# Designed miniproteins, single chains, part 74

Each design is a single chain, and the fold is of that chain. pLDDT is the mean over its residues in the fold that is shown.

## One batch from the design tools (miniprotein)

Design m2556
Fold by ESMFold2-Fast:
Structure m2556 (fold): chain A 94 residues (1-94)
Amino acid sequence: GSHMEELLKKAEENARSILEHYREAVRRQLLDPETAEGALLYLYFVRRADEGKMKSFEELEKELTPETRREILDWAAEQFGLSDEERARMEALL
């Protein structure tokens, strides 16, 4: 292929590796009791930004009710592949 085709292929491979590494890193933080709350808060911030409902970090922290935490945990469990046992373990920490 052309030099450009080779660069694009490497960029796609790198992007895939970054996404896999990101998912694994987030999963590890969600499963660690010391980082779980911070990881959920970060995911809430990202989700609200994606929905165009971006608020300040301080305002989003005030919206972290038990119901909101459960909604984020359910979404995160689906997106990052948490088992039912891992999800239940996290719910017990909240």
Scores: mean pLDDT 74

Design m2557
Fold by ESMFold2-Fast:
Structure m2557 (fold): chain A 99 residues (1-99)
Amino acid sequence: SSAVRRLEEAREELREFARRAEELAKKYPETREIFLEAAEMAREGARDVERAADKAREEVSETGAISVAGVGLADAERILEEVERKVEEALEEARRLEE
């Protein structure tokens, strides 16, 4: 249950990041494409995490559920890091274009 909860938290974090990236795409049209790419990556990551959570829920053993959730969490963390990096790059470029 705790493993599934952590996956649900990661899913919501990815969804929130996608919304924020879409808002930034409206604010900074010069780097809009990068922000929209980050939003799409976050949305796809959220779908992957949801699938991992569903698989973890169907595990008949707690150890099996933890193993499945561990893989899903590692993937979610990697995606969050990549999305954050893309957003930071887009913000840096937007600032450079306005200087």
Scores: mean pLDDT 80

Design m2558
Fold by ESMFold2-Fast:
Structure m2558 (fold): chain A 72 residues (1-72)
Amino acid sequence: LVREAGRHFQKMLAAAQAGDLEKAKEHGEKAVELLSKVSEEAAEYTRKAGKAALEGDMDKAMEYLQKASEAA
């Protein structure tokens, strides 16, 4: 589950960098949904990571992703 959520998050980052915000949001939502079944804390950090990525702050997004992985 965490690995699958991480894969969706990576696809979200790739889509955001390509300018496909609709695709980025879809993958981000799937990552949060998968993580919410394992850990609310991990899901919350994943939401923050997704927001940072959509705002173009990739460093902050990666920091929150790491915290999500540690919480799961």
Scores: mean pLDDT 74

Design m2559
Fold by ESMFold2-Fast:
Structure m2559 (fold): chain A 69 residues (1-69)
Amino acid sequence: SAAAKEALERALTRLVILDPRAAELASQAAKAADEGDLETAKRYIEEAGRIAGDPATAERAIEAAEQLV
């Protein structure tokens, strides 16, 4: 849904703002989610959240990705 896509993009953007090193992982997560590859999206989101130090935002991004796929 459009709402789930917006929620995912917002959560990923927050992780990148917290740590710009998460940018490539966030981009790969968004691409995987858009392609319907939930397991790959989850892996990239988890790694981005670890780098950014915000596991709560990573969990919100995973929930949004699950609603998209």
Scores: mean pLDDT 86

Design m2560
Fold by ESMFold2-Fast:
Structure m2560 (fold): chain A 57 residues (1-57)
Amino acid sequence: MYKAVATAVTASGEILEGVGYGETPEEAAKKARENLEKKLKEAGATASRIDVVVEEV
């Protein structure tokens, strides 16, 4: 199983994170990005940069 953490820096300089788990690195990264996107939408913010780190857990 894989864990992914997607981190966004917003235009205002705020840092938001989304975490995802999956059976593949790609699935974990997709879930992490989806969770991050939900947080960005709730905050009404856009990301200037998105970084994703994937680990086997």
Scores: mean pLDDT 82

Design m2561
Fold by ESMFold2-Fast:
Formats: structure tokens, C-alpha cells, sequence
Structure m2561 (fold): chain A 97 residues (1-97)
């Protein structure tokens, strides 16, 4: 049902956005490892895959807004961490297509 799908989308959206926010925060953190950024980014993608097509597009839009908001911090960080964030964004675009 639509209600069941909306409840699932909300659950997976909350998980995806929490993990994406953590990945971006760690990517901007000079002390965080590339592996930590990748772990949270991968978890976010896995949760996004479980959403409806509409939910996937909402998560993509939120991630694009977050990457834009953190652009200056990400540009000052490690290129390897930035690459993980860019890869996650590309994967979300493919999933939401």
C-alpha cells in the first residue's frame, strides 16, 4: 500500500540521510580516515536502494544540497575523501535515474 511504502521510505530516508551527513562530516574532518567516509557513504547508498523511486530522488536532492553546503570544507580536505563523496553522489544519481 502507499502508506506502507511511505513508512518504509521515511525509515530508509532517515537512515540514508544520517549516514550521508556523517560521511560528509568525516570527509571534512582532517583526522578521519578514508575508510570511515566510505563506510558511512556505502551504508547510505544501501538504505537509498531500498526506497521507492520518489524517495531515491528526495535523498539525491538532499545529498546534492549537503555537498553544496560543505563545498568549501570538502575542497580544503583530502582529495581521497572528496573522491568517496563524489563517487557516492554519482551512485545515488544512477540509483535515482
Amino acid sequence: SLKEQEELDRKYRDEALRNLGRAIQLAADPEASVEEVRRYADEAIENARKMSPEGKREVLAAFERAVKAYKDELEKGSPEKQAVVDEALARLREIAA
Scores: mean pLDDT 84

Design m2562
Fold by ESMFold2-Fast:
Structure m2562 (fold): chain A 73 residues (1-73)
Amino acid sequence: MPSALEGVEKLPVKEMVRAVFTAHGFELPEELAERLAELLEKGGVTAEEIMERLDLPESTRPAVELLLELYRK
């Protein structure tokens, strides 16, 4: 469990975004995956703020929340 921070940062954030959304049954366009990755990399954003900025439907909220937990850890 310790030293997981470097592993999270080294993971391609865009690929992590895509994988999580696919696991939740969503196919994200590459442009949206990239924009979401940028927001995660900037940090200090909430799931609600991400969804509002990217105009994502409420059905994607669990995927966004999971991404924030995975990236924060």
Scores: mean pLDDT 72

Design m2563
Fold by ESMFold2-Fast:
Structure m2563 (fold): chain A 98 residues (1-98)
Amino acid sequence: MEEKEKELRKKLQESSKDIQEDLTNFINNVLNLNLKSFDFTNDKHWEAFLDFLEEYMKTNELSVEELAKGFGDFFKLDEEDTKLLKEILEKYFKEKGL
């Protein structure tokens, strides 16, 4: 899991390079943060992204499956990477007691 998660985070960083400003602003608006930039390979930024997805899921009344599919499509992830994102989200939310 850990090595696959690191590779996914690198893919998300590459996929988001043209939308970095919009992504940073979206995360800031949802979580009420003041990030100057966003880097998926930064552990604190990755946790902020997972927290952002949690709030997005709750606000839009989505399942984890729908959340992972929606963001997988947005970042142009393949089926395997989308499944991995779902597994990461399920683990993170469970560890937070969600």
Scores: mean pLDDT 82

Design m2564
Fold by ESMFold2-Fast:
Structure m2564 (fold): chain A 67 residues (1-67)
Amino acid sequence: GTHEIELVVEVAQAPEESVEAARARARAEYDRIVAALRSTGLEVETEVEEEVRDGRVILRARITLRP
């Protein structure tokens, strides 16, 4: 009954955007997706790794859903 999902959120830094602003956008998108999953009534466990490469913020998450 346990489901595992791998989620990748990738945000490209805009030309006038700071890395911190790009991180905030990536985190906001990630949080929105996780909140949607939690709204299903399932128990949600998350493990997330962050990488910044070539003006991109990449969040790689492993999400475990339990009833």
Scores: mean pLDDT 84

Design m2565
Fold by ESMFold2-Fast:
Structure m2565 (fold): chain A 113 residues (1-113)
Amino acid sequence: MLEVEGPAEEMERAARAALEHLGLDRERYEELKELLVREGVREATAHVVALMATSIGASLEEMRRMIEEVRRGLSAEEADAEAEALRRAGGPGEEVARWVIKALIARELEERE
């Protein structure tokens, strides 16, 4: 097929290459990506967020909780501030990544509401 690769397809290809190179769980990545897309995150951003979440070993339940926090009113600015505060305090990298994931989700959902 002579289809021109779009931004979502480019991000999918990049994410799949990163998963293979890093030895990450591709099945978990695909499940997390599908959840994010169903919840209203754009495909290109869903690939990035799903890759980050897979890299920290996040579960589908944990991802649903993060999406729920955003829908309860957690803003992208608040999530970014918490990530930076935790990073400066020398907190665990996985927890910093969780706040970054929530910030990315909040930014996307704010754009669609």
Scores: mean pLDDT 79

Design m2566
Fold by ESMFold2-Fast:
Structure m2566 (fold): chain A 79 residues (1-79)
Amino acid sequence: SAARGARTIFGAAIAEASRVSVEEAVEGFDNAGRAAIEQDPAGAERWREATRRLKEAARLMGEDPERGLRLAREVAEEI
């Protein structure tokens, strides 16, 4: 599924601890989330919140990489 693909990409990015890889994972997750929302609109808020937190994690990578990675890991575990 699109959601499973996004989780796989996200997990790899966290393992590499790369800001660029995390940003690519966020884009992949956002695209997968849009597809998931189209299939199940009732889950839309969950996907939007996860996407928002992932974008915040990517932003934090520039200011506090350890905090950014921690947030990204927590979101990955919740989806």
Scores: mean pLDDT 68

Design m2567
Fold by ESMFold2-Fast:
Structure m2567 (fold): chain A 72 residues (1-72)
Amino acid sequence: MDEEFQKLFDELMSKAKSPEELINAASELYKKYLETVEGIKYEEIGEENGVKKVRVTTPEGVETETYLKEVP
């Protein structure tokens, strides 16, 4: 894992004091990973029951909507 991702993960996880905050921390890490490593655009389009709904746009221009789950 890139050192910047590890730092971001540790910072966000250390601030998380609830399952909802852990979900948010995981979402932010996933967003950073997709944008930096895969070249995939990641946009938050909503939230349902503490789970972020996101739109993922691939480098090929394909858009997919999905839900981020809590990190174990």
Scores: mean pLDDT 64

Design m2568
Fold by ESMFold2-Fast:
Structure m2568 (fold): chain A 96 residues (1-96)
Amino acid sequence: LIRSALDQLLAANSFFDYYAKKLRELAEKYPDLKAQVDASLDQARAARDAGRYDEAAAIMLQLAEQSTPEIAVYARKGADALRQAGDAHRLAERAS
């Protein structure tokens, strides 16, 4: 159980990092949004690193609401990955 929760946490964090990379690549096509995307990703990563996965997911959803449809798709996928990481983190803590 603990190992499965840790595997889920690692997978979810890897998915978020992948979507974060895609968001930065897309932001290069939208100079007006680049600073906002970079700031939102930095804030989401800081919240994630502090274990505040729900806060990190909320930051990504806010980015999705303020962005183009192309950016919004990856921002929402990033939020879903962060929520999955939060669920896995809570499961690992309860199993300890």
Scores: mean pLDDT 83

Design m2569
Fold by ESMFold2-Fast:
Structure m2569 (fold): chain A 72 residues (1-72)
Amino acid sequence: LEERLRRFRESEEMSKTGIEQSKLAGENLSAKFPDRSASAQKSQDAIIAQLTASRERMRRKARELEEALRLS
């Protein structure tokens, strides 16, 4: 149970890091390539949205496992 919770927490942290890096990459790309910024920003936003949804699902599972562990 604790191992599963740790796995979900690690996945959540990796997703958070991925989202942050994607945001920074999008901002950096917009600064360097203004002509491509709109298309690149939309692509980054789509990736960020997908990662955020994934993270929320993992966070919910982690919370359920944490509650189960607490009640044990």
Scores: mean pLDDT 70

Design m2570
Fold by ESMFold2-Fast:
Structure m2570 (fold): chain A 81 residues (1-81)
Amino acid sequence: SSELLRRLRRLRDFMNTYLQALKLSKDDHGSMVQNGYNKIASLSPDQAFSSMMGMLNIMSKVPEDKDIAQQQKARLIADSA
């Protein structure tokens, strides 16, 4: 649980940093990101991790600031090991 909370905190940090880098506060993309996070937050620990990886995949599909998204994704993957 504490490990999962740490991973969720890193995902939240990634969301905030990624959206700020894209200069996005809200729109269709922001809604997708929020919906993904809400789903993860409502799941059991085992399901939450798989959904976090799905969320990163959604974020990484945005063309702008792809390098930032890839760096943040790599950081969370390392944290998940």
Scores: mean pLDDT 56

Design m2571
Fold by ESMFold2-Fast:
Structure m2571 (fold): chain A 105 residues (1-105)
Amino acid sequence: SMNDAVKAAVHGMIDDLERSVKTLLPKDDADIVLKTLANTRAAVDQETDVRRMLLMVEQTLSSLGIHLAVMRRFDTTTDQQKAREMFERVQDLTARVQAMLDAVS
């Protein structure tokens, strides 16, 4: 079904984010983000409305983008290249979610 296909796609996006976060972010920031991703995964699993699932993922990506912007601006220990790579991955996934939202409108 479309619902099952969208859930599978969202799980794949969260899995990709989890791998990137573990590789690119320092432990303390990674732990915060991984908790947020786990909460989003649980919320998506309980949701039956495709549009609401996609909006949950969009909000999570938006929050992660803000977290990365704060790290890059205010944390002098931040690896700027790794933070930039993570930000670009978030932007790519945001574009994918926006395209999916447009398709279900």
Scores: mean pLDDT 86

Design m2572
Fold by ESMFold2-Fast:
Structure m2572 (fold): chain A 90 residues (1-90)
Amino acid sequence: TEHAERAAELAEKGKEAALEGDVEKAAELIYQSGLALGEGLASQGDVRRAVGAKLLGIGYQLDALLSGDGEYAARLAERLAKLAREVAAE
């Protein structure tokens, strides 16, 4: 669960950066959150969800960067934070 807790923390920091208008930093933190969540799931033997989490982090990073919109990036980060908290509660 420590990896999922770290993923949630990274995603929350990404949301904060996005709301401050730092979309580049938000995108980096979103990516790191997805990687951390994927590592946590992989360590538990959940390879399918691990791949999904890593791809989600990459996709949300790209969507945040392409949008250039801090509010949208914050919504993507919050979605990752929610997913990470759900995994941490398993």
Scores: mean pLDDT 87

Design m2573
Fold by ESMFold2-Fast:
Structure m2573 (fold): chain A 64 residues (1-64)
Amino acid sequence: MTEEEKYKKIVEKILEDPELFDRAAELLGVSREDLVEMAKRNPVELAKKIKEIDPEFYEELLKE
């Protein structure tokens, strides 16, 4: 699995799980609408930001 595939999978998990979605939105300090827009436009960049801000949350998303 490439790094980009891992990032896309993480973003898909966040979009699928409302608790993870809310947690990601709070972490990034963005609205739910902005988070959806970021996920659609640039999932790789969104996943990278999550990894930079909260590497433990990123690792949790990888384990699931």
Scores: mean pLDDT 80

Design m2574
Fold by ESMFold2-Fast:
Structure m2574 (fold): chain A 61 residues (1-61)
Amino acid sequence: MALLLELDPDASDEERVRRVRDTLLRGGVPEARAREVAEQVRGKSVVEAARLATQAAEEHL
């Protein structure tokens, strides 16, 4: 399955955390792992956040 993740560069850290968590959960990543990865995107750039989310999704495939 391809994971489609779109992040708004103007979004707050809280919005990015929620977006990443929800996207990973829909992709079948376990809830605990999805929360850990989502928290890691706080204070990260959109590019770094997308990379972390993609890596977590690929590890679960």
Scores: mean pLDDT 72

Design m2575
Fold by ESMFold2-Fast:
Structure m2575 (fold): chain A 120 residues (1-120)
Amino acid sequence: SLIDELEKLAEKVKDPRKQAFLRELIDMIKSIKDPEIQKEMAEFALEVAKNIDQLTDEELMELRVLFGAIETAVVDKTPESLAAAEEELERMRERYPDNPVIQKIIELAEKILEKIKEKM
């Protein structure tokens, strides 16, 4: 499964802060009951995990904020929680327009938000 691949990648991460971040993402994904949303969030986390060594502490902090907003939207399924997640996504797009890793992660986050909209 994608979660098993994520756990295997997290084990290989040498930086304890980056490993802790991936562990937090994995735990959040495991709590998601909707299998379609869980899959999209796992693909988002997998892209982060594959590029973890290329991400700065500032970029990781902002990705954590974005992921938290998305997780809230998944749980609450309200227009307000969705709007908050979309705001964090636009903030990242504006801050990192020339970062191809961040732009790919943003594309995956957009797919998650689209899936949440289908479930509202």
Scores: mean pLDDT 85

Design m2576
Fold by ESMFold2-Fast:
Structure m2576 (fold): chain A 71 residues (1-71)
Amino acid sequence: SDREQQQGLLDRLKGDVEALKKDPSVPEEDKKQFEELLKRIEQAVKENASMSEIKKLVQEYHDLLLEIERK
């Protein structure tokens, strides 16, 4: 179900964000952006947002990862 897929994505993102927060090579500003985005995804899941909405937020997460690689 979409709900199960959303929860699975959220659980993986939580783990990824915690790993990023412990990485000393990641700027503190970027860590804050990942935490804020994770909270937005959590809120969307709680509000029963569509899978397309969740995928859009996950794409923003991936875009932030690419920006860190450019720095």
Scores: mean pLDDT 78

Design m2577
Fold by ESMFold2-Fast:
Structure m2577 (fold): chain A 81 residues (1-81)
Amino acid sequence: MEEEKRKEFLEKYRKQAEKETSNPELIDDFVKAVEEEIDRLLEKGYTVEEAEIHIRLSMGDPEARRRYAELLKKKKEEEKK
């Protein structure tokens, strides 16, 4: 379900942050920022998968940029008269 995917991503980011830093305030702030960004994008009509791509773009991930471009192509292709 979509909510489980959202929780999966949040838990993934939390574990990654825990490996990068042992500061609990930084970990909590990072996870909360990711959660708020996902929720903000979902409110705009994006999917959880699209929200993850936006977050990775914010972190400077070139693979996320490529995936985002592919999603834009798909949306144009799916447009039917």
Scores: mean pLDDT 69

Design m2578
Fold by ESMFold2-Fast:
Structure m2578 (fold): chain A 72 residues (1-72)
Amino acid sequence: MEALEAALKTVDEEAARLGLPPSVVEAIRRNLEALVEDGWIKTPEEAKEYARRMVRTAANGLAHVAELRAQA
C-alpha cells in the first residue's frame, strides 16, 4: 500500500500548491486508488508520477475554464 499512500500524499501536496477544488482532488484520489487496486500502479515512484500528471491535467483544465469566465 506504499504506492497508494505516496500517490495520495502527492495529490494533496500538488493540489494545495495549484489551488484545486476539493471535489476535483477527491476525483483524482479515487482514480489513483482504482489504478493501484487494478495493478496499473506498482511502485511509489509510478504512483507519484501518475498523481502529478492527473493534478496537472486537472489544473490546466480549470485554468482554461477560469480564463473563459474572466473574458465573460
Scores: mean pLDDT 77

Design m2579
Fold by ESMFold2-Fast:
Structure m2579 (fold): chain A 55 residues (1-55)
Amino acid sequence: SYSDLPKDKRKEYTEQSVKNGVENIKLVTTGASNEELDAQQEKDVQALKAIEKEA
């Protein structure tokens, strides 16, 4: 879990989470389809899980 991550990995996780949020806002603002939003959400979740696994 996030709370179990080392300090440097918690920072990386937080930064990735912020980037994910910004990308989601951009997609919504540019009129992305539900399928595109779902695909981006899957990608975002995998990115965060990768950080947790590498900790």
Scores: mean pLDDT 77

Design m2580
Fold by ESMFold2-Fast:
Structure m2580 (fold): chain A 92 residues (1-92)
Amino acid sequence: MIEKVLEEIKKTLEQMEKLAEEDPENRDKYRASLEQAKKDIEDVLKNGKEAAEKAIERHVKLFIEYKNSTENDKKIAELHAKLVGQLRKLLE
């Protein structure tokens, strides 16, 4: 059910926000990840499956970008990976 997946996504967005708050040095970078995720969710709610597929591709690229960087970059990468899994559930 879409609503249940959206609640899981909300928790992922809250974790992105918390990471930005806890890391002042990288705050703008992690806030950019959060804002992109929020825009992608708005696009999914408006345009459905097509928007979800585009969002999945984008967050996979962000995961790849951050996964082998700093400790906190690895944490944001994990959150992008969680969002990819959640968006894939919206396609099914």
Scores: mean pLDDT 84

Design m2581
Fold by ESMFold2-Fast:
Structure m2581 (fold): chain A 69 residues (1-69)
Amino acid sequence: AEKTVEENIEILKDLIAKDDPSEAVKIRQAVKDLLELGADKAQIVPLLEKALKSESEAVRKAARDALAE
């Protein structure tokens, strides 16, 4: 079954909280999936702003790339 908007928001929150550079690509994928499902940008942008404050350059880059979607 396809993941719901709520499930993808939870995944995005978990990925940002983990702050794992090896999983940074999953941040972009979760945002793409959320936007394709019609998720409200108001729910996504604050999470990406949190990711931009990450100590990991890979996570910050993924957040910047996702904000450009």
Scores: mean pLDDT 78

Design m2582
Fold by ESMFold2-Fast:
Structure m2582 (fold): chain A 87 residues (1-87)
Amino acid sequence: KEEEIRAEVDRQAEAGLSPELVETFRKLLDEGKSFEEISNEVLKKAKELYPEDTEEAANRIVAEVLQVVGLMIDYEIRLKKLEEEEK
């Protein structure tokens, strides 16, 4: 059930990311963007949300980007498991 996997990814994003990054991530997933394109757009958006030239801002950017990367990896793994179950 791809819808269940997507709903779980969306829920995890809402729990761990800023609302603006959740909106960006969801939009890119709906558009079928690649992992690389999603990562690049999220990085760009995170830099816009945390524009301060401070270690705290840099750490927040890294943390949110890594969280999106983790969600994408989990999504791919869950989709592959679903495909294996359909065989």
Scores: mean pLDDT 77

Design m2583
Fold by ESMFold2-Fast:
Structure m2583 (fold): chain A 84 residues (1-84)
Amino acid sequence: MVYELALEAVRRAAELLGVELSDEQIENAAQVIVEAYRIATQAGLGDQALRALKRAAEAKSLEEFLKAVGEFDRIALEAAEKVA
């Protein structure tokens, strides 16, 4: 489930930015997102991270996408500090 959401978020970014990514680039980016989610889960922030990722995957505009990505990034950074 989380990996599929990460794939959709990366594809949504490419679509909104008008860039073409290879399947390998999309998969590699999704793996990084999944690892950030794993760290967030260890810090007790998994639910917040999952909601932000879902909002990114479902974003209808670049503005919505960037807000969701900003939330996910904030959560991931906070989580990394807690588990370090």
Scores: mean pLDDT 84

Design m2584
Fold by ESMFold2-Fast:
Structure m2584 (fold): chain A 55 residues (1-55)
Amino acid sequence: MTPVESYTPEQLRELLAAFREGLAEAKKTADEATRAALDETLQRFEAEVQRQIAR
């Protein structure tokens, strides 16, 4: 996987969209605890992408 800092803002947005989609699919078959962990992971990744775009 290419480091986040090597991506352009547009590529980071596309990566975030793909990540959201993948997690949404994973959540369909996950138990409640796993769904909560996936939601937390998504929130952290969204925050990181926004920080990289803002800089």
Scores: mean pLDDT 76

Design m2585
Fold by ESMFold2-Fast:
Structure m2585 (fold): chain A 91 residues (1-91)
Amino acid sequence: SEIVENLLKEPVEVQKSQLKILGLLASDPENEIPVRVKAVEILGEFASKTSDPSTLKEAVKILLELSKHSDPDVKTAAVNALSKVLKKLKN
């Protein structure tokens, strides 16, 4: 996606800051479910495409926290994102 491709061009510290913002957006109950799910999908796509170990670790950490979330749509999206990241790393 254009969002992920643009994020991958940013400095590592900016990438980490944006990943944290995406995590907050995904966990905020004031945001509509489709917006929260989209933030999780962006986190997963970023994690599957990043070549930097530190940003991969940060994205996976956020996705793991979201996989424990009380909202079933957010939890399911995070589990699916982690599954895709794991499959990409093994290939």
Scores: mean pLDDT 85

Design m2586
Fold by ESMFold2-Fast:
Structure m2586 (fold): chain A 63 residues (1-63)
Amino acid sequence: NEEERKKEEQEKKNEERRRKADEVMRKTNPELSEMLDEIRDLTSHEERVQALYDLLEKKGLIN
């Protein structure tokens, strides 16, 4: 029961942290926020990683 409560609390905190980060992203770079949301819709882990890497390279955040 303690482990279940801890897991649910962690997930709630992660969800709220994500919401806050999303609002900041929308203010600073709304286009990037939309692209990240598109990546999150992908079901394959490999596809998400590839899409994220491509996005970061396209934006010039990595070489």
Scores: mean pLDDT 68

Design m2587
Fold by ESMFold2-Fast:
Structure m2587 (fold): chain A 90 residues (1-90)
Amino acid sequence: SMDEEEKLVNELLEHYKEILEIIIEKAKLASKQLEPEEVVERVEETLKKFIEASKERLDRLKVSEELKEKAIKEMEKLRERTLEEVREKV
């Protein structure tokens, strides 16, 4: 069985992946009216704020530093991949 902290981290990462898919689709729509550079900058800022809020949430929930660092590292990796995909599609 999963530890409760591992469950919370997994739920956060699943939610984050869903948000990334929505962000990519919204970026494609925004590219019809905005310059590519502006679309990328907006996505980058949105994802940065989401990671900052996630870090604060994990701190508040008293998740272990090891699990928190692992989760944030995975979120940052997914952010980089999402930004690259957005750059290719806008």
Scores: mean pLDDT 85

Design m2588
Fold by ESMFold2-Fast:
Structure m2588 (fold): chain A 93 residues (1-93)
Amino acid sequence: VEITLEVTVTQGPSETHYTARGVSSAENLKEGTLSLQMNPGASGEKPVKSAPTTAKEIVLSLTTPNQPGPTLVGAAEFVVDDKTYVKLASASL
């Protein structure tokens, strides 16, 4: 199953919004937690005197209350096309 996430990353007063995609099985989605690694550094914040934000692991819980499932870990890559364009890698099952 392909999963699309909309993510907001906050660092200090700055917020970056972007989308990540991953895949999982339907069984795991009912009982598990999905974790994706994302790079929030392509926020379009130029000029920035400090280094850009570091990639974080984002955890999405898709379980019913009281059903802690296994954590499913995926990695999302971003591509910066020179000026603040972000394209997250899509994985397919």
Scores: mean pLDDT 37

Design m2589
Fold by ESMFold2-Fast:
Structure m2589 (fold): chain A 76 residues (1-76)
Amino acid sequence: SIEELKAEIEALMEEAEALLEAYAKENALSQETIDAARAHLAGLREKMLAAAETDPEGARRALENFRRALQEAKAA
C-alpha cells in the first residue's frame, strides 16, 4: 500500500540520519556541514513521500536504489 511505502521511506530516512550522525562524529564535521546534510536529507524525504502518491512504482525503485546505497555506505 501507499501507507506501507511511506513507512518504508520514513524508516530508511531514519537510518540515513543515524549514519550521517555517526559519520559526522567520526570525521569531526562542522555544524554547518551537518545542518546542510540534514537539510538535503529532509528534501529527499519530502520528494520521495510526494512521489509515493503520484508515482508509487518510481518511488519503490528510488527506495530500492537508496536502500542499496545506504547498505554499501554501512559496509564501507
Scores: mean pLDDT 83

Design m2590
Fold by ESMFold2-Fast:
Order: C-alpha cells, then sequence, then structure tokens
Structure m2590 (fold): chain A 73 residues (1-73)
C-alpha cells in the first residue's frame, strides 16, 4: 500500500521546487529589466532573489525601483 509519509514528502519537495522556480523567474525578470545596468549590481540582486524569503521580496523591490529610475532617464 502507498505510504502516506511518502506522498507528504513529495508534496513538500514540490513546494520547495515551486519556491525555487519563483526565485528563478524573479532572477530572470531582474536580468531583463536591468539590462545595461552594472553587471555586479544585477548579479547581487539575482543572488538575493535566489536566496528566497524576504531576500527575494527585497531584491525584486530594489530592481523595480532601479528599472523605473532608468526608464525616466
Amino acid sequence: MAVGDQQFQAMMKQGGADLQKSGQRTADDIRRRLRGEDPDLVDRLVDEALSTGQGLVDARARADRIARERERA
């Protein structure tokens, strides 16, 4: 018979994979929006986006502000 613990572990791993995919999509968005900006700055923000949690939220907010300032310039 199927072990309930196995299905629960698979679901938790899926949640972790979805969180990683969300971080990767945010990283790709940062790279796209900040194209032409300092590569070191972009790489730092991407690293923060991939670390998950508050770092992901903060990195996205910073990238959005930089992108908006660039669009005005």
Scores: mean pLDDT 65

